# Designed miniproteins, single chains: the designs that were tried, part 4

Each design is a single chain, and the fold is of that chain. pLDDT is the mean over its residues in the fold that is shown.

## One batch from the design tools (miniprotein)

Design m111
Fold by ESMFold2-Fast:
Structure m111 (fold): chain A 90 residues (1-90)
Amino acid sequence: SKEEVIKKIEEIKEEIEKTDLKDYLKILKLFEEAVELAIDYLESNGLDPTPLKKLAAKKFEEMLELIYKGDYEGAKKKILEALEEMKKYI
């Protein structure tokens, strides 16, 4: 259900908030898991996942740019904001 997907995204968000910035690969993996959950939900319900896929790709690029600049705090904040925004597409 939509409520179960939102709950899982919130659980992933909490896990990221508790994750140390030096473990940014774990943060990236958690973000990918949330994106896959949202896409699977949309496809299973006959909804178009394209807008969410575009959002996820854009946010992933923005996050990588911050990581390349050494702004791990900014990257983590960007991921948390992206997860919140993704809930609007479900």
Scores: mean pLDDT 85

Design m112
Fold by ESMFold2-Fast:
Structure m112 (fold): chain A 66 residues (1-66)
Amino acid sequence: MEKELDAAVHLVAGAFYYALAKRLSGEERIEWLEKALEHYRKAIDLGDKRAEQFAKEVEAELEKLK
């Protein structure tokens, strides 16, 4: 239960940071995308496989913004 709730919180946090990053440019966008990825990875570690697709999407965007 506690682990499942923690995973859901990180999934939601990742989604929030990802949505926010889409409104930004340059270094700020990279920073927020990195925060989103961190939360999605934590959600995956806690067992929420739904975060895998979003983590891959954020990783691809980070690679593109070099």
Scores: mean pLDDT 80

Design m113
Fold by ESMFold2-Fast:
Structure m113 (fold): chain A 86 residues (1-86)
Amino acid sequence: SEETLERLLELIREWLRSQGVSEETIDLVVELLRGVLRGELSPAEALALWNKIRAALSDEQFDRVEDLFAAAIGDPERAIALLEAE
């Protein structure tokens, strides 16, 4: 649902800020995840955003974002519950 998506994206923004990620990079992560979950991005557009995110983050930060994307795409409601618990 739109409500579930916006809540997930809000929690992701807060979590990324806590990890020291810049607002510019947080906006790219949110744009990519929203676009993927809504089916609004072509594979080429998604890859371009992903490459920008990769270039902006440390290896450790990127691994965490990759894990977050896998969780959020696989089960958005579970991802919300996990982020809210932490």
Scores: mean pLDDT 82

Design m114
Fold by ESMFold2-Fast:
Structure m114 (fold): chain A 73 residues (1-73)
Amino acid sequence: EKVLNLTEEEKKLLEEILELSAKVRELIAEGKLTEEQLKLLEETEKEVEELVKENKFLEALKKLKETLKKILE
């Protein structure tokens, strides 16, 4: 498996991202989201994955939180 040379701070951010992504998957599975909200989540998940690959964990976490706020409000 790929070993990531992450700082302790980056590891914490990655753990938060994974927890929020799990929550996103639960929201999708519940079937309570509109088609627009589903598209927004799918687009955000792709952007978050790209940011994580670039080690931009703080930016990824912020993007994910913003999208969840729009969907839950």
Scores: mean pLDDT 77

Design m115
Fold by ESMFold2-Fast:
Structure m115 (fold): chain A 65 residues (1-65)
Amino acid sequence: KDIEIVEEAAKKLEAGEELSEEEKKQLEEIEKSLEPAVEEAKKAGTVPRTPVLLYQHERYQEVLA
């Protein structure tokens, strides 16, 4: 689950733990998968109405930053 993976990674980073290589790869794949969906939502003007999708994308970028 995208949400679960992002949340788990965020919690580990917040606790000062390093992400495993597998977790990092999963986050990268989620980001790649999420980007087209976020861009499509922006074009359709649905971004303000899909906070879950926007939240996942933003949170994922924060975890990787």
Scores: mean pLDDT 59

Design m116
Fold by ESMFold2-Fast:
Structure m116 (fold): chain A 79 residues (1-79)
Amino acid sequence: AEADRQRGEEAYERGLAAYEAGDYETAAKHFEEAGRHFERAGDLRSAARAYGLAGEAYKKAGDVAKSTEMLLRAIELAG
């Protein structure tokens, strides 16, 4: 749905802003939210990118379990 794509883009932008500020925990949550919205919109490419960034941000935040979960989801969606 268009609304899901728009929400995904908004969450992605919030994730980038938090990541640039060094707030990796907040960035990871926003990128994960973006991934979920893009996945619902059927935009698997954008979802894979968002989950990949969420995984990297969770890793920088020290959350290895969430990092692994997000990276595996990104790989699955990327094909």
Scores: mean pLDDT 88

Design m117
Fold by ESMFold2-Fast:
Structure m117 (fold): chain A 64 residues (1-64)
Amino acid sequence: SAEELARLNEAGRELRELAEKLNTEEAYKILQEAEKKALSAVLQGDYAAALEIVEEALRRLKEL
């Protein structure tokens, strides 16, 4: 849905901004892994799973 896509885009932006702010190899690795998994979920039409993947990656970055 448009609402799910909007939420995914916002969470993805927050994830990218946080990884850039941290500017570490580990942060960029978490970002890249999350982007690959989220893209796979989107290609399967599972926007809810993609959002969950991005939110989990955000939690991991906040623990660094």
Scores: mean pLDDT 86

Design m118
Fold by ESMFold2-Fast:
Structure m118 (fold): chain A 61 residues (1-61)
Amino acid sequence: MAKEELEKNLKEVEKFIEKASKIEDKEIGEAVAQLAAAVVAATTEDPEVREEVLKYADELL
């Protein structure tokens, strides 16, 4: 269960960051990507999965 949740959340973060990178205003794009990562982390019930999602988002930004 935890592994499936992590994989799903990582893919969602990737999609949001990819969409944010297409925003012409870089500052807004980075803010949107960070917000998306924070929302995904906040909705994750497993603390270990949450920490991993935040690390992955940081590496992509």
Scores: mean pLDDT 66

Design m119
Fold by ESMFold2-Fast:
Structure m119 (fold): chain A 60 residues (1-60)
Amino acid sequence: MDSLIEKIEKTLEEDPEVAAAFAAMALGLLKRDPTASPEQIAKFEELYDKALERAREAAA
């Protein structure tokens, strides 16, 4: 799990649109897993929000 968060953070610096897609996919997988921790879900939600903000900055 930590390696995926790290990868998304690195991608956010390079391609925020791709980072947003990765974060959305990870959230979809976590929502399907009833054993997923609330802390992990919150961390991916934070990453997704940051990726969307960066993508908006890049687009406008």
Scores: mean pLDDT 76

Design m120
Fold by ESMFold2-Fast:
Structure m120 (fold): chain A 75 residues (1-75)
Amino acid sequence: EELLEKIEEILRKAGLDPVTARNAAQAAVRAIEEEGISPEKVANMLRNALVDSGVDPETAEKIAEEVKKVLEEYL
């Protein structure tokens, strides 16, 4: 729950709408907790999902790096 909130807040501060931010945060948390995917792979998946949602590639990469750091601290 706390991890989900932290990731969602990072995405919202980057200018993503609440629905996109929550969906992306949930996907990242699920990948770590349920699938056992590494923070690096989750960050790459998140970056791609953000670009597909219309986020600029440079912005998506910065967001993914911030999320990766949070995921690494959580593990």
Scores: mean pLDDT 78

Design m121
Fold by ESMFold2-Fast:
Structure m121 (fold): chain A 89 residues (1-89)
Amino acid sequence: SEFEELLRRTVERLVRIVEELEAGRISPAEALERMQAVMGEGLAALRAAGASEEQLGYFRSLFGELLDMVLAGASVEEIREALEARLAE
């Protein structure tokens, strides 16, 4: 679906930020700021594509879980696996 494509695109942008953080190219503070901006843009795009407030609440929760994983030091691989599991629901 268009929502799945937009969500996957948003997560790919988030994964790129995590890769830059893991490579030491950006600080944790810069990574957090970039991730928050990307998540906000993703939610706006999902709303523009017709996502309901209930669906946006779900996506907001999913993005929060992903952010918590990054802050806990999860690898790019662990983040991708978690996303694939969530998208299969």
Scores: mean pLDDT 77

Design m122
Fold by ESMFold2-Fast:
Structure m122 (fold): chain A 96 residues (1-96)
Amino acid sequence: AEVYALAARTYLNQGKVDEAIKAAELALEIEDTPFAHVVLARAYLAKGEYDKAIEEAKKAPDSAFAWRVLAEAYEKKGDTEKAEHYRKKAEELRQS
């Protein structure tokens, strides 16, 4: 499970978005982890699939990275109020 999730993050860092999605989906099939949902959320954000990015990010509510994805996705959709709300949550989690 962790091996596929780490591979997914590596693919995402290399800009291999479709490979990152496949690896993260494989990780979730073995074990449902917040980390795999964060990688999927970041990958969907990179593809411009904002609604899918929001759905996946909401499955990792204790992650500062998930809150940053929510903030950016809502900003891209023009929801400034939700974008500001999630930016604030990401900052609060970063300090803990």
Scores: mean pLDDT 80

Design m123
Fold by ESMFold2-Fast:
Structure m123 (fold): chain A 69 residues (1-69)
Amino acid sequence: SSLLEAAKEVIREMAKILGLELSEEEIEKLAKEVVEVFEKARRGEISAEEARERFEEIVKRMIELGKKN
């Protein structure tokens, strides 16, 4: 799944830039959430606005997880 691999890479790069330490399991979980949002938006199951809100929540969760590690 090229989309999952791309999402994992984006999360790794963001974590590196922000100085956050994430486990492989945390990266995988966050990447799967990103992929789910993209796929739901592509299928018209959620609006672009809701997709944005869900991405913001994923980023906030990533930061929170990184602070605890």
Scores: mean pLDDT 85

Design m124
Fold by ESMFold2-Fast:
Structure m124 (fold): chain A 73 residues (1-73)
Amino acid sequence: SMEEKLKELEEKLKNAKTDEEYEAVKKEAVELGRESPDPELKERASGIAGQASLKLAKDLIPEQQKISEQLSK
């Protein structure tokens, strides 16, 4: 089922350690979200894709942005 596929993607996201693994999870989540007619499953798929994208973005974000955030607090 679509719900079981989303659960499998959540498990893959949890166990992912490399950019390649995060990219794979993101691609699968986007595809499942596009194919699902259920808005709840679409939102869940979007959330998984968003988390994977955030992990990828953090690895690519310059250290300068992190320093700026630390200095603001």
Scores: mean pLDDT 72

Design m125
Fold by ESMFold2-Fast:
Structure m125 (fold): chain A 56 residues (1-56)
Amino acid sequence: GPLEEAIAELRRIAEESTDPGLRAAAGAGLKEAEQAGDAEVARKSLEGVRTFAASL
């Protein structure tokens, strides 16, 4: 579902990104999403990570 998809993408960015700042942001977002268990929290975290990636 949307929560699991957002968590999977955050995990992928945290593990596979070459930028250490992007990895850290995705890792923090992943932890928040997993703790909240909420699709909106996960989606917001992913949007923040994607906005940061676009600024690189």
Scores: mean pLDDT 83

Design m126
Fold by ESMFold2-Fast:
Structure m126 (fold): chain A 61 residues (1-61)
Amino acid sequence: KTKPLSDKELGKVLNDPRATERQKMIAILLSEGYSQSTIAKMLGISQSTVSKDVRKLREII
């Protein structure tokens, strides 16, 4: 369900104008191997928000 992003996938997200700054931050944390729940805790947002952003990121890569 949650897997680290490759460096190629991360590069696509960081250069995609459709990605918000928060989504880019989530992509970086996913590339570091953090889970969605840990990312939500680190960013002070709900896991449902992270899940929605991850779904959006999967459409970009």
Scores: mean pLDDT 77

Design m127
Fold by ESMFold2-Fast:
Structure m127 (fold): chain A 92 residues (1-92)
Amino acid sequence: SQAVVDTLVRMAEQALADGGTVEASAEGGRVTLVLRGLKVTSITAIALQAIGLGLDGYEVEVKIEGDTLTIVVGGLSERDAREAVERIRALR
């Protein structure tokens, strides 16, 4: 759905607002985001958004390593996964 795509793009925008970096990839209906250089408050806020997607029925994995946050979200359509990655890669 558009809502999951918009949520993933918003997570990436938050990482960039911190002066961090974003890597995004898709494999089928699964999106992987690697967000680096994050403030602790941003890690918490983004992780809570990821948990929200899990409560909405998506398959969510979150890994925190220092200032790096890795989020994997499955259960998207391949189209939504591709759109999310394309929109995130278009961010600067």
Scores: mean pLDDT 88

Design m128
Fold by ESMFold2-Fast:
Structure m128 (fold): chain A 70 residues (1-70)
Amino acid sequence: SAEEYYNKGLEYFKQENYLEAVRYYYKAVELDPNYAEAYYNAGLAYKKMGDTVAAEYFFKKALELDPSLK
């Protein structure tokens, strides 16, 4: 499920493996394109990797889907 991929992404994020975290967040949004938390955490992972442009894109997408993530 999308939630299972999202949770696997969170585990890689905790390990500071941001590339694998993003990969699993992408799998989550592939199954559920409205998965705001997966977009938000992809933004956090890109920010950790120093990719601020990608981070801003994903934060904007997450907030468009779920404004409560502010």
Scores: mean pLDDT 87

Design m129
Fold by ESMFold2-Fast:
Structure m129 (fold): chain A 78 residues (1-78)
Amino acid sequence: MTEEERLRERALELVRKMIEAYKNGDKEAFRKAAMELARLFREAGLSDEDIARTLQRIVEAIKNGNEDEALEIVREAV
């Protein structure tokens, strides 16, 4: 497994955790997963602007119930 594939799989897992937390109304778990995802995007070499934009897109997709879109945003970013 490449480092990029490892980071992508970890990012996808964090987005799944954000989806579950959102469905359960667990705001703390959602925030924690989002923060870990931001750190992982930085590790993957994304700029602070790209991280902010990508996280906003993921959060909006989750809030709109578009789980597949949230996962696809991660695949495109990493």
Scores: mean pLDDT 85

Design m130
Fold by ESMFold2-Fast:
Structure m130 (fold): chain A 64 residues (1-64)
Amino acid sequence: SLLAELRALLAQIRDPALSPAEVGALDARLVELATRLIAEQPELAAEVYALLAEASALVQERLA
């Protein structure tokens, strides 16, 4: 499912071995999947926005 793919991408962003460029690429892909999931399952919008907020915080931490 797209939700499972979002969670998998979030888990990948937590990998300390990733370069800043790789983190940025994963974040871009996560945003694309989140947009698609909200369009297909708008009832999950709140959960998807929560995952996006978590991803944003992790990206900021990883790129600091």
Scores: mean pLDDT 82

Design m131
Fold by ESMFold2-Fast:
Structure m131 (fold): chain A 65 residues (1-65)
Amino acid sequence: MIEKAVELIKKIEEMSKLPREEALELAEKEREESLKIIKEIQEEVERLGLSEEEVAELIKEELEK
């Protein structure tokens, strides 16, 4: 779960470094995949009973590694 959230954040950061046209094209192509990842994260959060604040802390911890 958290690992998938970190990978999604890194992917967005990489897209921000691309020229605007390439970033938009990649974002559209990856949109369905990104939505699937977001949905999986949301389902895991609900399953674990985590709050938004707890999820944010876990993501922060993984990003610091």
Scores: mean pLDDT 73

Design m132
Fold by ESMFold2-Fast:
Structure m132 (fold): chain A 67 residues (1-67)
Amino acid sequence: AEELTKKAIEAAKEGNEELARELMKKAVSIDPIGAATALQDEAARTGNPVIKELAKEAWALAKKAAA
């Protein structure tokens, strides 16, 4: 899960939003809370709008998995 989350962050920083979303969904499917938290922390650190959007999507998916 950590490797997929790191790759999603890298893809987002490179502007590859489609790859970033695919990797984020895979990371969330393995570790929903861990992946969502890591993306949220990176979004807060960098202010990157793509990472911020991925963090929101990851938390929405994690919340759905927990319900």
Scores: mean pLDDT 79

Design m133
Fold by ESMFold2-Fast:
Structure m133 (fold): chain A 62 residues (1-62)
Amino acid sequence: SREEYLREAERLLEKAKESGNPVLIRQAEMLLEAVRDPSAPEEVIRAGLDYLRDLAKEAGLE
């Protein structure tokens, strides 16, 4: 499941960079750091991913 979170975080980071939105880029980078941290709880990663998806949807990227 961490590999799935990693792929999704990287996908959203690419979209964020294409948008040029610095808030989305920062949130995506923070999520990617959390996914790569083996001590980060899966619950925290899921919450971060859901939050980033909501931001991307509001920005018209989803």
Scores: mean pLDDT 81

Design m134
Fold by ESMFold2-Fast:
Structure m134 (fold): chain A 66 residues (1-66)
Amino acid sequence: QPQQLLADADAKVAEYERGIARARELAEKGSPTVRLVAEGHARDLENDAAKYRAEATKQVQELLAA
């Protein structure tokens, strides 16, 4: 079960990473307004990904220590 939880977390982090890459790509190609919005979205996704990864890692460690 802990291995499945970690695999699910890795898949979710990869999803965030793809979203961030796409937002950065839109920021490069877009108008100044699109760039501002896309950069803000990328930053929010980066923050969410970091929080999700930390929480998932903590949960796996707690399960393995039990």
Scores: mean pLDDT 78

Design m135
Fold by ESMFold2-Fast:
Structure m135 (fold): chain A 75 residues (1-75)
Amino acid sequence: SAEEDLKKLVEEFKKHLSRLTREILFNIQEQWLALIEKYPKNRVIAVTGLSVLEVIGRLTGDYSLLERAKAIAAK
């Protein structure tokens, strides 16, 4: 039926969207953590990077990279 075909397409779209969003956000998190690790004494990078990692952590539910960045910035 048209209703069953529509439901299948919507579920397929949700799977692709969720997967792409998570993969993109994960890669962005790793790039910001790497920048903080490269310049641990740069205050502007630390403040900006921690803010970015907090926002992405909230979107993904994964705060592990934020906690690692905080530990680096505290030195």
Scores: mean pLDDT 74

Design m136
Fold by ESMFold2-Fast:
Structure m136 (fold): chain A 84 residues (1-84)
Amino acid sequence: MAEELARKDPELALKKAKELLELAEREGNLEGIAESYILLGITYYVQGKLDEATEYFKKALEIAKKIGNEELIAIAEEGLEKIK
């Protein structure tokens, strides 16, 4: 679903991802921060902004590893492989 939003309306996807990131940061929700970084990475990837996409997938991977979330680790690593 996140990839569908990023393809249909990248600007809306960026806005939503930034809103989710701000909320997660205020609450100290590390899982939400990692998910928000993944959405930002996907959206920048769809826009062809590969440097920004790489940065956000790496940030998501760092947090996902810190919290031990195997699903988020896999998603972030897949994103980085697609950029390669």
Scores: mean pLDDT 83

Design m137
Fold by ESMFold2-Fast:
Structure m137 (fold): chain A 72 residues (1-72)
Amino acid sequence: GAAERAALRAEAEALIAEARRAFDAGDYQKAVELLERAERVAVRLVTLYGDTSVAAEIAAFRRELEAKGITL
């Protein structure tokens, strides 16, 4: 339902925010791990609810990292 979708989105957003903080701190291993966890939540959002918003946000962050020369 809507509550479960909102909870999954909140979980993914928290993981993305933590990944950004880890990246800014130079902890690339932690940033990649957190992004992979966020991607698993994004797959569940797409599969269960057709919600691609988090997947799009992760893709944009990956492109930002690639533009800075970080290989994921």
Scores: mean pLDDT 83

Design m138
Fold by ESMFold2-Fast:
Structure m138 (fold): chain A 60 residues (1-60)
Amino acid sequence: DGEKQAAAVKHVNRALEAYLAGDEETARKHIDEAAKLMGATPEQREALERDVRDWAEEAK
């Protein structure tokens, strides 16, 4: 529950940092781990990946 949510948020933050560094492979690994922790569907996981990538592009 709360611990899994906190761990998922940490993975999302690491994915964002990886995208900002140009490391798409590491970013996708962290997105996958966050999705697993949250019990996300494949569609929700794809949406999360798009959102994090878009946030990184906006931040550049």
Scores: mean pLDDT 82

Design m139
Fold by ESMFold2-Fast:
Structure m139 (fold): chain A 69 residues (1-69)
Amino acid sequence: DEEIKEAAAKAVREALERSGRLTPEQIDAVVERVKALSPEAAKNLLDTYKQSPGALERAAIALAESLAR
């Protein structure tokens, strides 16, 4: 439950840090949003990462943009 959310948050943080496209503050905002997801949504995010790491990076960037509006 909480472990799956933490795993998803870690995967998103690592992907965003590797991309170099966002500030630490934007990354923290996205990570906090991921931690607020339901366990089912967090699992779906991790499954997306396993299938396509690039898709996770794009989705996380889109989420950061939506949070910045």
Scores: mean pLDDT 75

Design m140
Fold by ESMFold2-Fast:
Structure m140 (fold): chain A 86 residues (1-86)
Amino acid sequence: LAAEKEAIAAQLVAAASTLPLSEEARARIRALAARLAAAKTFEEASAVLKEIGAVLEAAAETPEQRRQAAIIITSQSLLLVAAFIE
């Protein structure tokens, strides 16, 4: 589970790098990804993932960028659910 959360956090940072983000937005995503990796419960991890989604959506200026942000968050949400189904 801990390794799975770390993998999801790393994938979120990598996927976010495909979007034209400001340094502030990238720093925010890195900080949130670290919180996701440290989360003890699904509720905590889900809340952090929602914050990452909000940062990506706010940084997206075109419909295509918004679509990419939604795809990233949706795919990582599914992986997070799978990680907590024991």
Scores: mean pLDDT 76

Design m141
Fold by ESMFold2-Fast:
Structure m141 (fold): chain A 70 residues (1-70)
Amino acid sequence: GEILKQLGEAMRKAAEALKKGDIETAEKYLKEAERLREQISGTAQLVADAEIEKLREALEKLKKGEEPEV
């Protein structure tokens, strides 16, 4: 539904920001994705959690001056 679309958009925008080296924008959309995941349940939430974790790891690499893997 609407929440899943918003979550997907937030994760996509976070990944785009990470690829561009835009730490501030990546953090903004990761926070939005983390907020939206609380509104879903079951398998969809588990999948979202795994993808958010990967994006978070990419953000931490970018902050250390390493190439993000997204």
Scores: mean pLDDT 82

Design m142
Fold by ESMFold2-Fast:
Structure m142 (fold): chain A 100 residues (1-100)
Amino acid sequence: SEEKRERVRARVDEVLARIGQVVKELNPKYADEIVEAARKAADAAIDWLFENYPDLSEEEMVREALLAARDAAISLMRKKGLFETAKAVDAVVREELARL
């Protein structure tokens, strides 16, 4: 349902905002690029899950979207040599996954 999709997106957006804040504090010049890559990956994961597993729990959908966002963000940060920022972003996602 569209209401379920909006709830999943809202929960993912809260974590993306935290990721964005951490990146802005450590590497402000790359914050928008990294958050955009994470958001694009999360949106693609959400679209795929709603097409293939629409009855999956909101918690599981949020988990899969956050894992996709994390992997995209970390890949881009590693390519740019931002290893400490990547470590900080990974920590944020791990904390949020533990709360699910």
Scores: mean pLDDT 90

Design m143
Fold by ESMFold2-Fast:
Structure m143 (fold): chain A 78 residues (1-78)
Amino acid sequence: SAALAEAARVAAHSTDPDARARALYTLAMQHPDLGVRLIALRELARSAASPAVVREALERLAQEHPDPRVRELARRLL
C-alpha cells in the first residue's frame, strides 16, 4: 500500500527519530510479512525517539495487534 511504502521510506531515511518511530510502528502493525513486523518492532524499541513515543507505540502493539506473536514481543520489550 502507499501508506506502507511511505512508512518504509520514513523508517529508512528520516532524521527525525520520533517520525522514524511512528513509521516503524506502522510497519509493525500493518506489514503483511511477519519477519518485517518483528524487525520493525525491535527497531522501534531500540530507536532514539522520545521514551513516551516508544512506550505508547509498544503498548498499542501489545494490546491491539491481531497477531499474538507481535503482541508477546511488544510486551517483552516494554
Scores: mean pLDDT 86

Design m144
Fold by ESMFold2-Fast:
Structure m144 (fold): chain A 55 residues (1-55)
Amino acid sequence: SEKEELEFRINLLTIMANSSEYVAEISRNPELAEENKKEAERLKKEKEELEKKLA
């Protein structure tokens, strides 16, 4: 169902955002850290938009 698809995508985005945040925190490369921080923020916003559709 569409609801199950949205729930799956929200869960996947959560995992991806957490992964990007982790790389940003542990990376000794400041450029890689900044890119992963921005990616995590982008993924969190996408997740929030999908959560609004599920509500």
Scores: mean pLDDT 86

Design m145
Fold by ESMFold2-Fast:
Structure m145 (fold): chain A 70 residues (1-70)
Amino acid sequence: SKEAEDALKKGQEALAAGNYEEAVRWFEKAIEIDPDYAEAYLHLARAYSALGQNAEAAKWGKKAVEIREK
């Protein structure tokens, strides 16, 4: 969906700017709009990793793999 893609793009822009918590919010929004958006889960995992939230990063990275395999 365009809305999910727009949210992903906003999250990527926030990541590039070093605004990791803002990036998390945008990637969460993309997932809320499109729960099958594997790329959004992957980027969410990366944002959590940048925040030092390793448990959350592992959780969302695993979810991205599960969605891509289905």
Scores: mean pLDDT 86

Design m146
Fold by ESMFold2-Fast:
Structure m146 (fold): chain A 112 residues (1-112)
Amino acid sequence: VALSDEEIEEVNRLAERHMNGEIGLSPEELREVEEVLLALADEMNDEKTREAVKEAVEEARKNNLSLREFVEKLAELLKKYYPEGFRDWDEQGLYDFVRMVLGMMAVRRREA
């Protein structure tokens, strides 16, 4: 799956705005986030990732979390199951994950 250079720039711009708290996460966007992350978990055949995604989505829905706060919660849950993968989890890692999620959403919107 390849995004165009313009789509990559748009994803990077949206990621920056989400990281800075300039934009919130709508209920419709939260559903898109859930769909792309559950699809990723299914491709990985990873039940622990699937459970972590569901738990993070439930907390985001309950507490009206931003995309940044959602990703922080998901990272905390994933650290419990995959501590090696999240040992060096910092601001850059958080940004890269937000950008990845937004990129997957952009691809899904193109295919819809």
Scores: mean pLDDT 77

Design m147
Fold by ESMFold2-Fast:
Structure m147 (fold): chain A 56 residues (1-56)
Amino acid sequence: GPAAREAEIEALERQAVRHYLEGDYEAAARDVIRAHELLGRPELGRRGAEQVLALK
């Protein structure tokens, strides 16, 4: 239901931040894409992932 989807999005956002801080940009990018898919904004997720992956 909506509450479960909200919790999944929050978990993915926290996971993306953690992966980013650990230097795992590929994992962070995947989490960003998935979170934005669940938000109904896949284009923003793809853009965010491209920004993360532009880092070394």
Scores: mean pLDDT 83

Design m148
Fold by ESMFold2-Fast:
Structure m148 (fold): chain A 91 residues (1-91)
Amino acid sequence: SREELLRIIGLVLAAIGAIYEAEKTGSVEALKEALEFVKELVEIAKKNPDNEFVLKLAEKLAEEVVKVAEKLGDEELLAEARRLLEEIRSL
């Protein structure tokens, strides 16, 4: 639907923005927000199992969250991001 497509676009842009802010400022809070946006994309992908595009997008964003979490040295956030990436890859 149009509403679902707009929600997907909004979540992707929000995740990208939050990842960028976390990378530039070192904000753990911004990276936590990015992780939550990626989790919402995963829930949309689970409801639409025939749509591989959303799942692949969520995977790429989760990989970026892992990379930034490693750079920030936040062990808890890194563990959470890695668990989400494993979940995405198991779908």
Scores: mean pLDDT 86

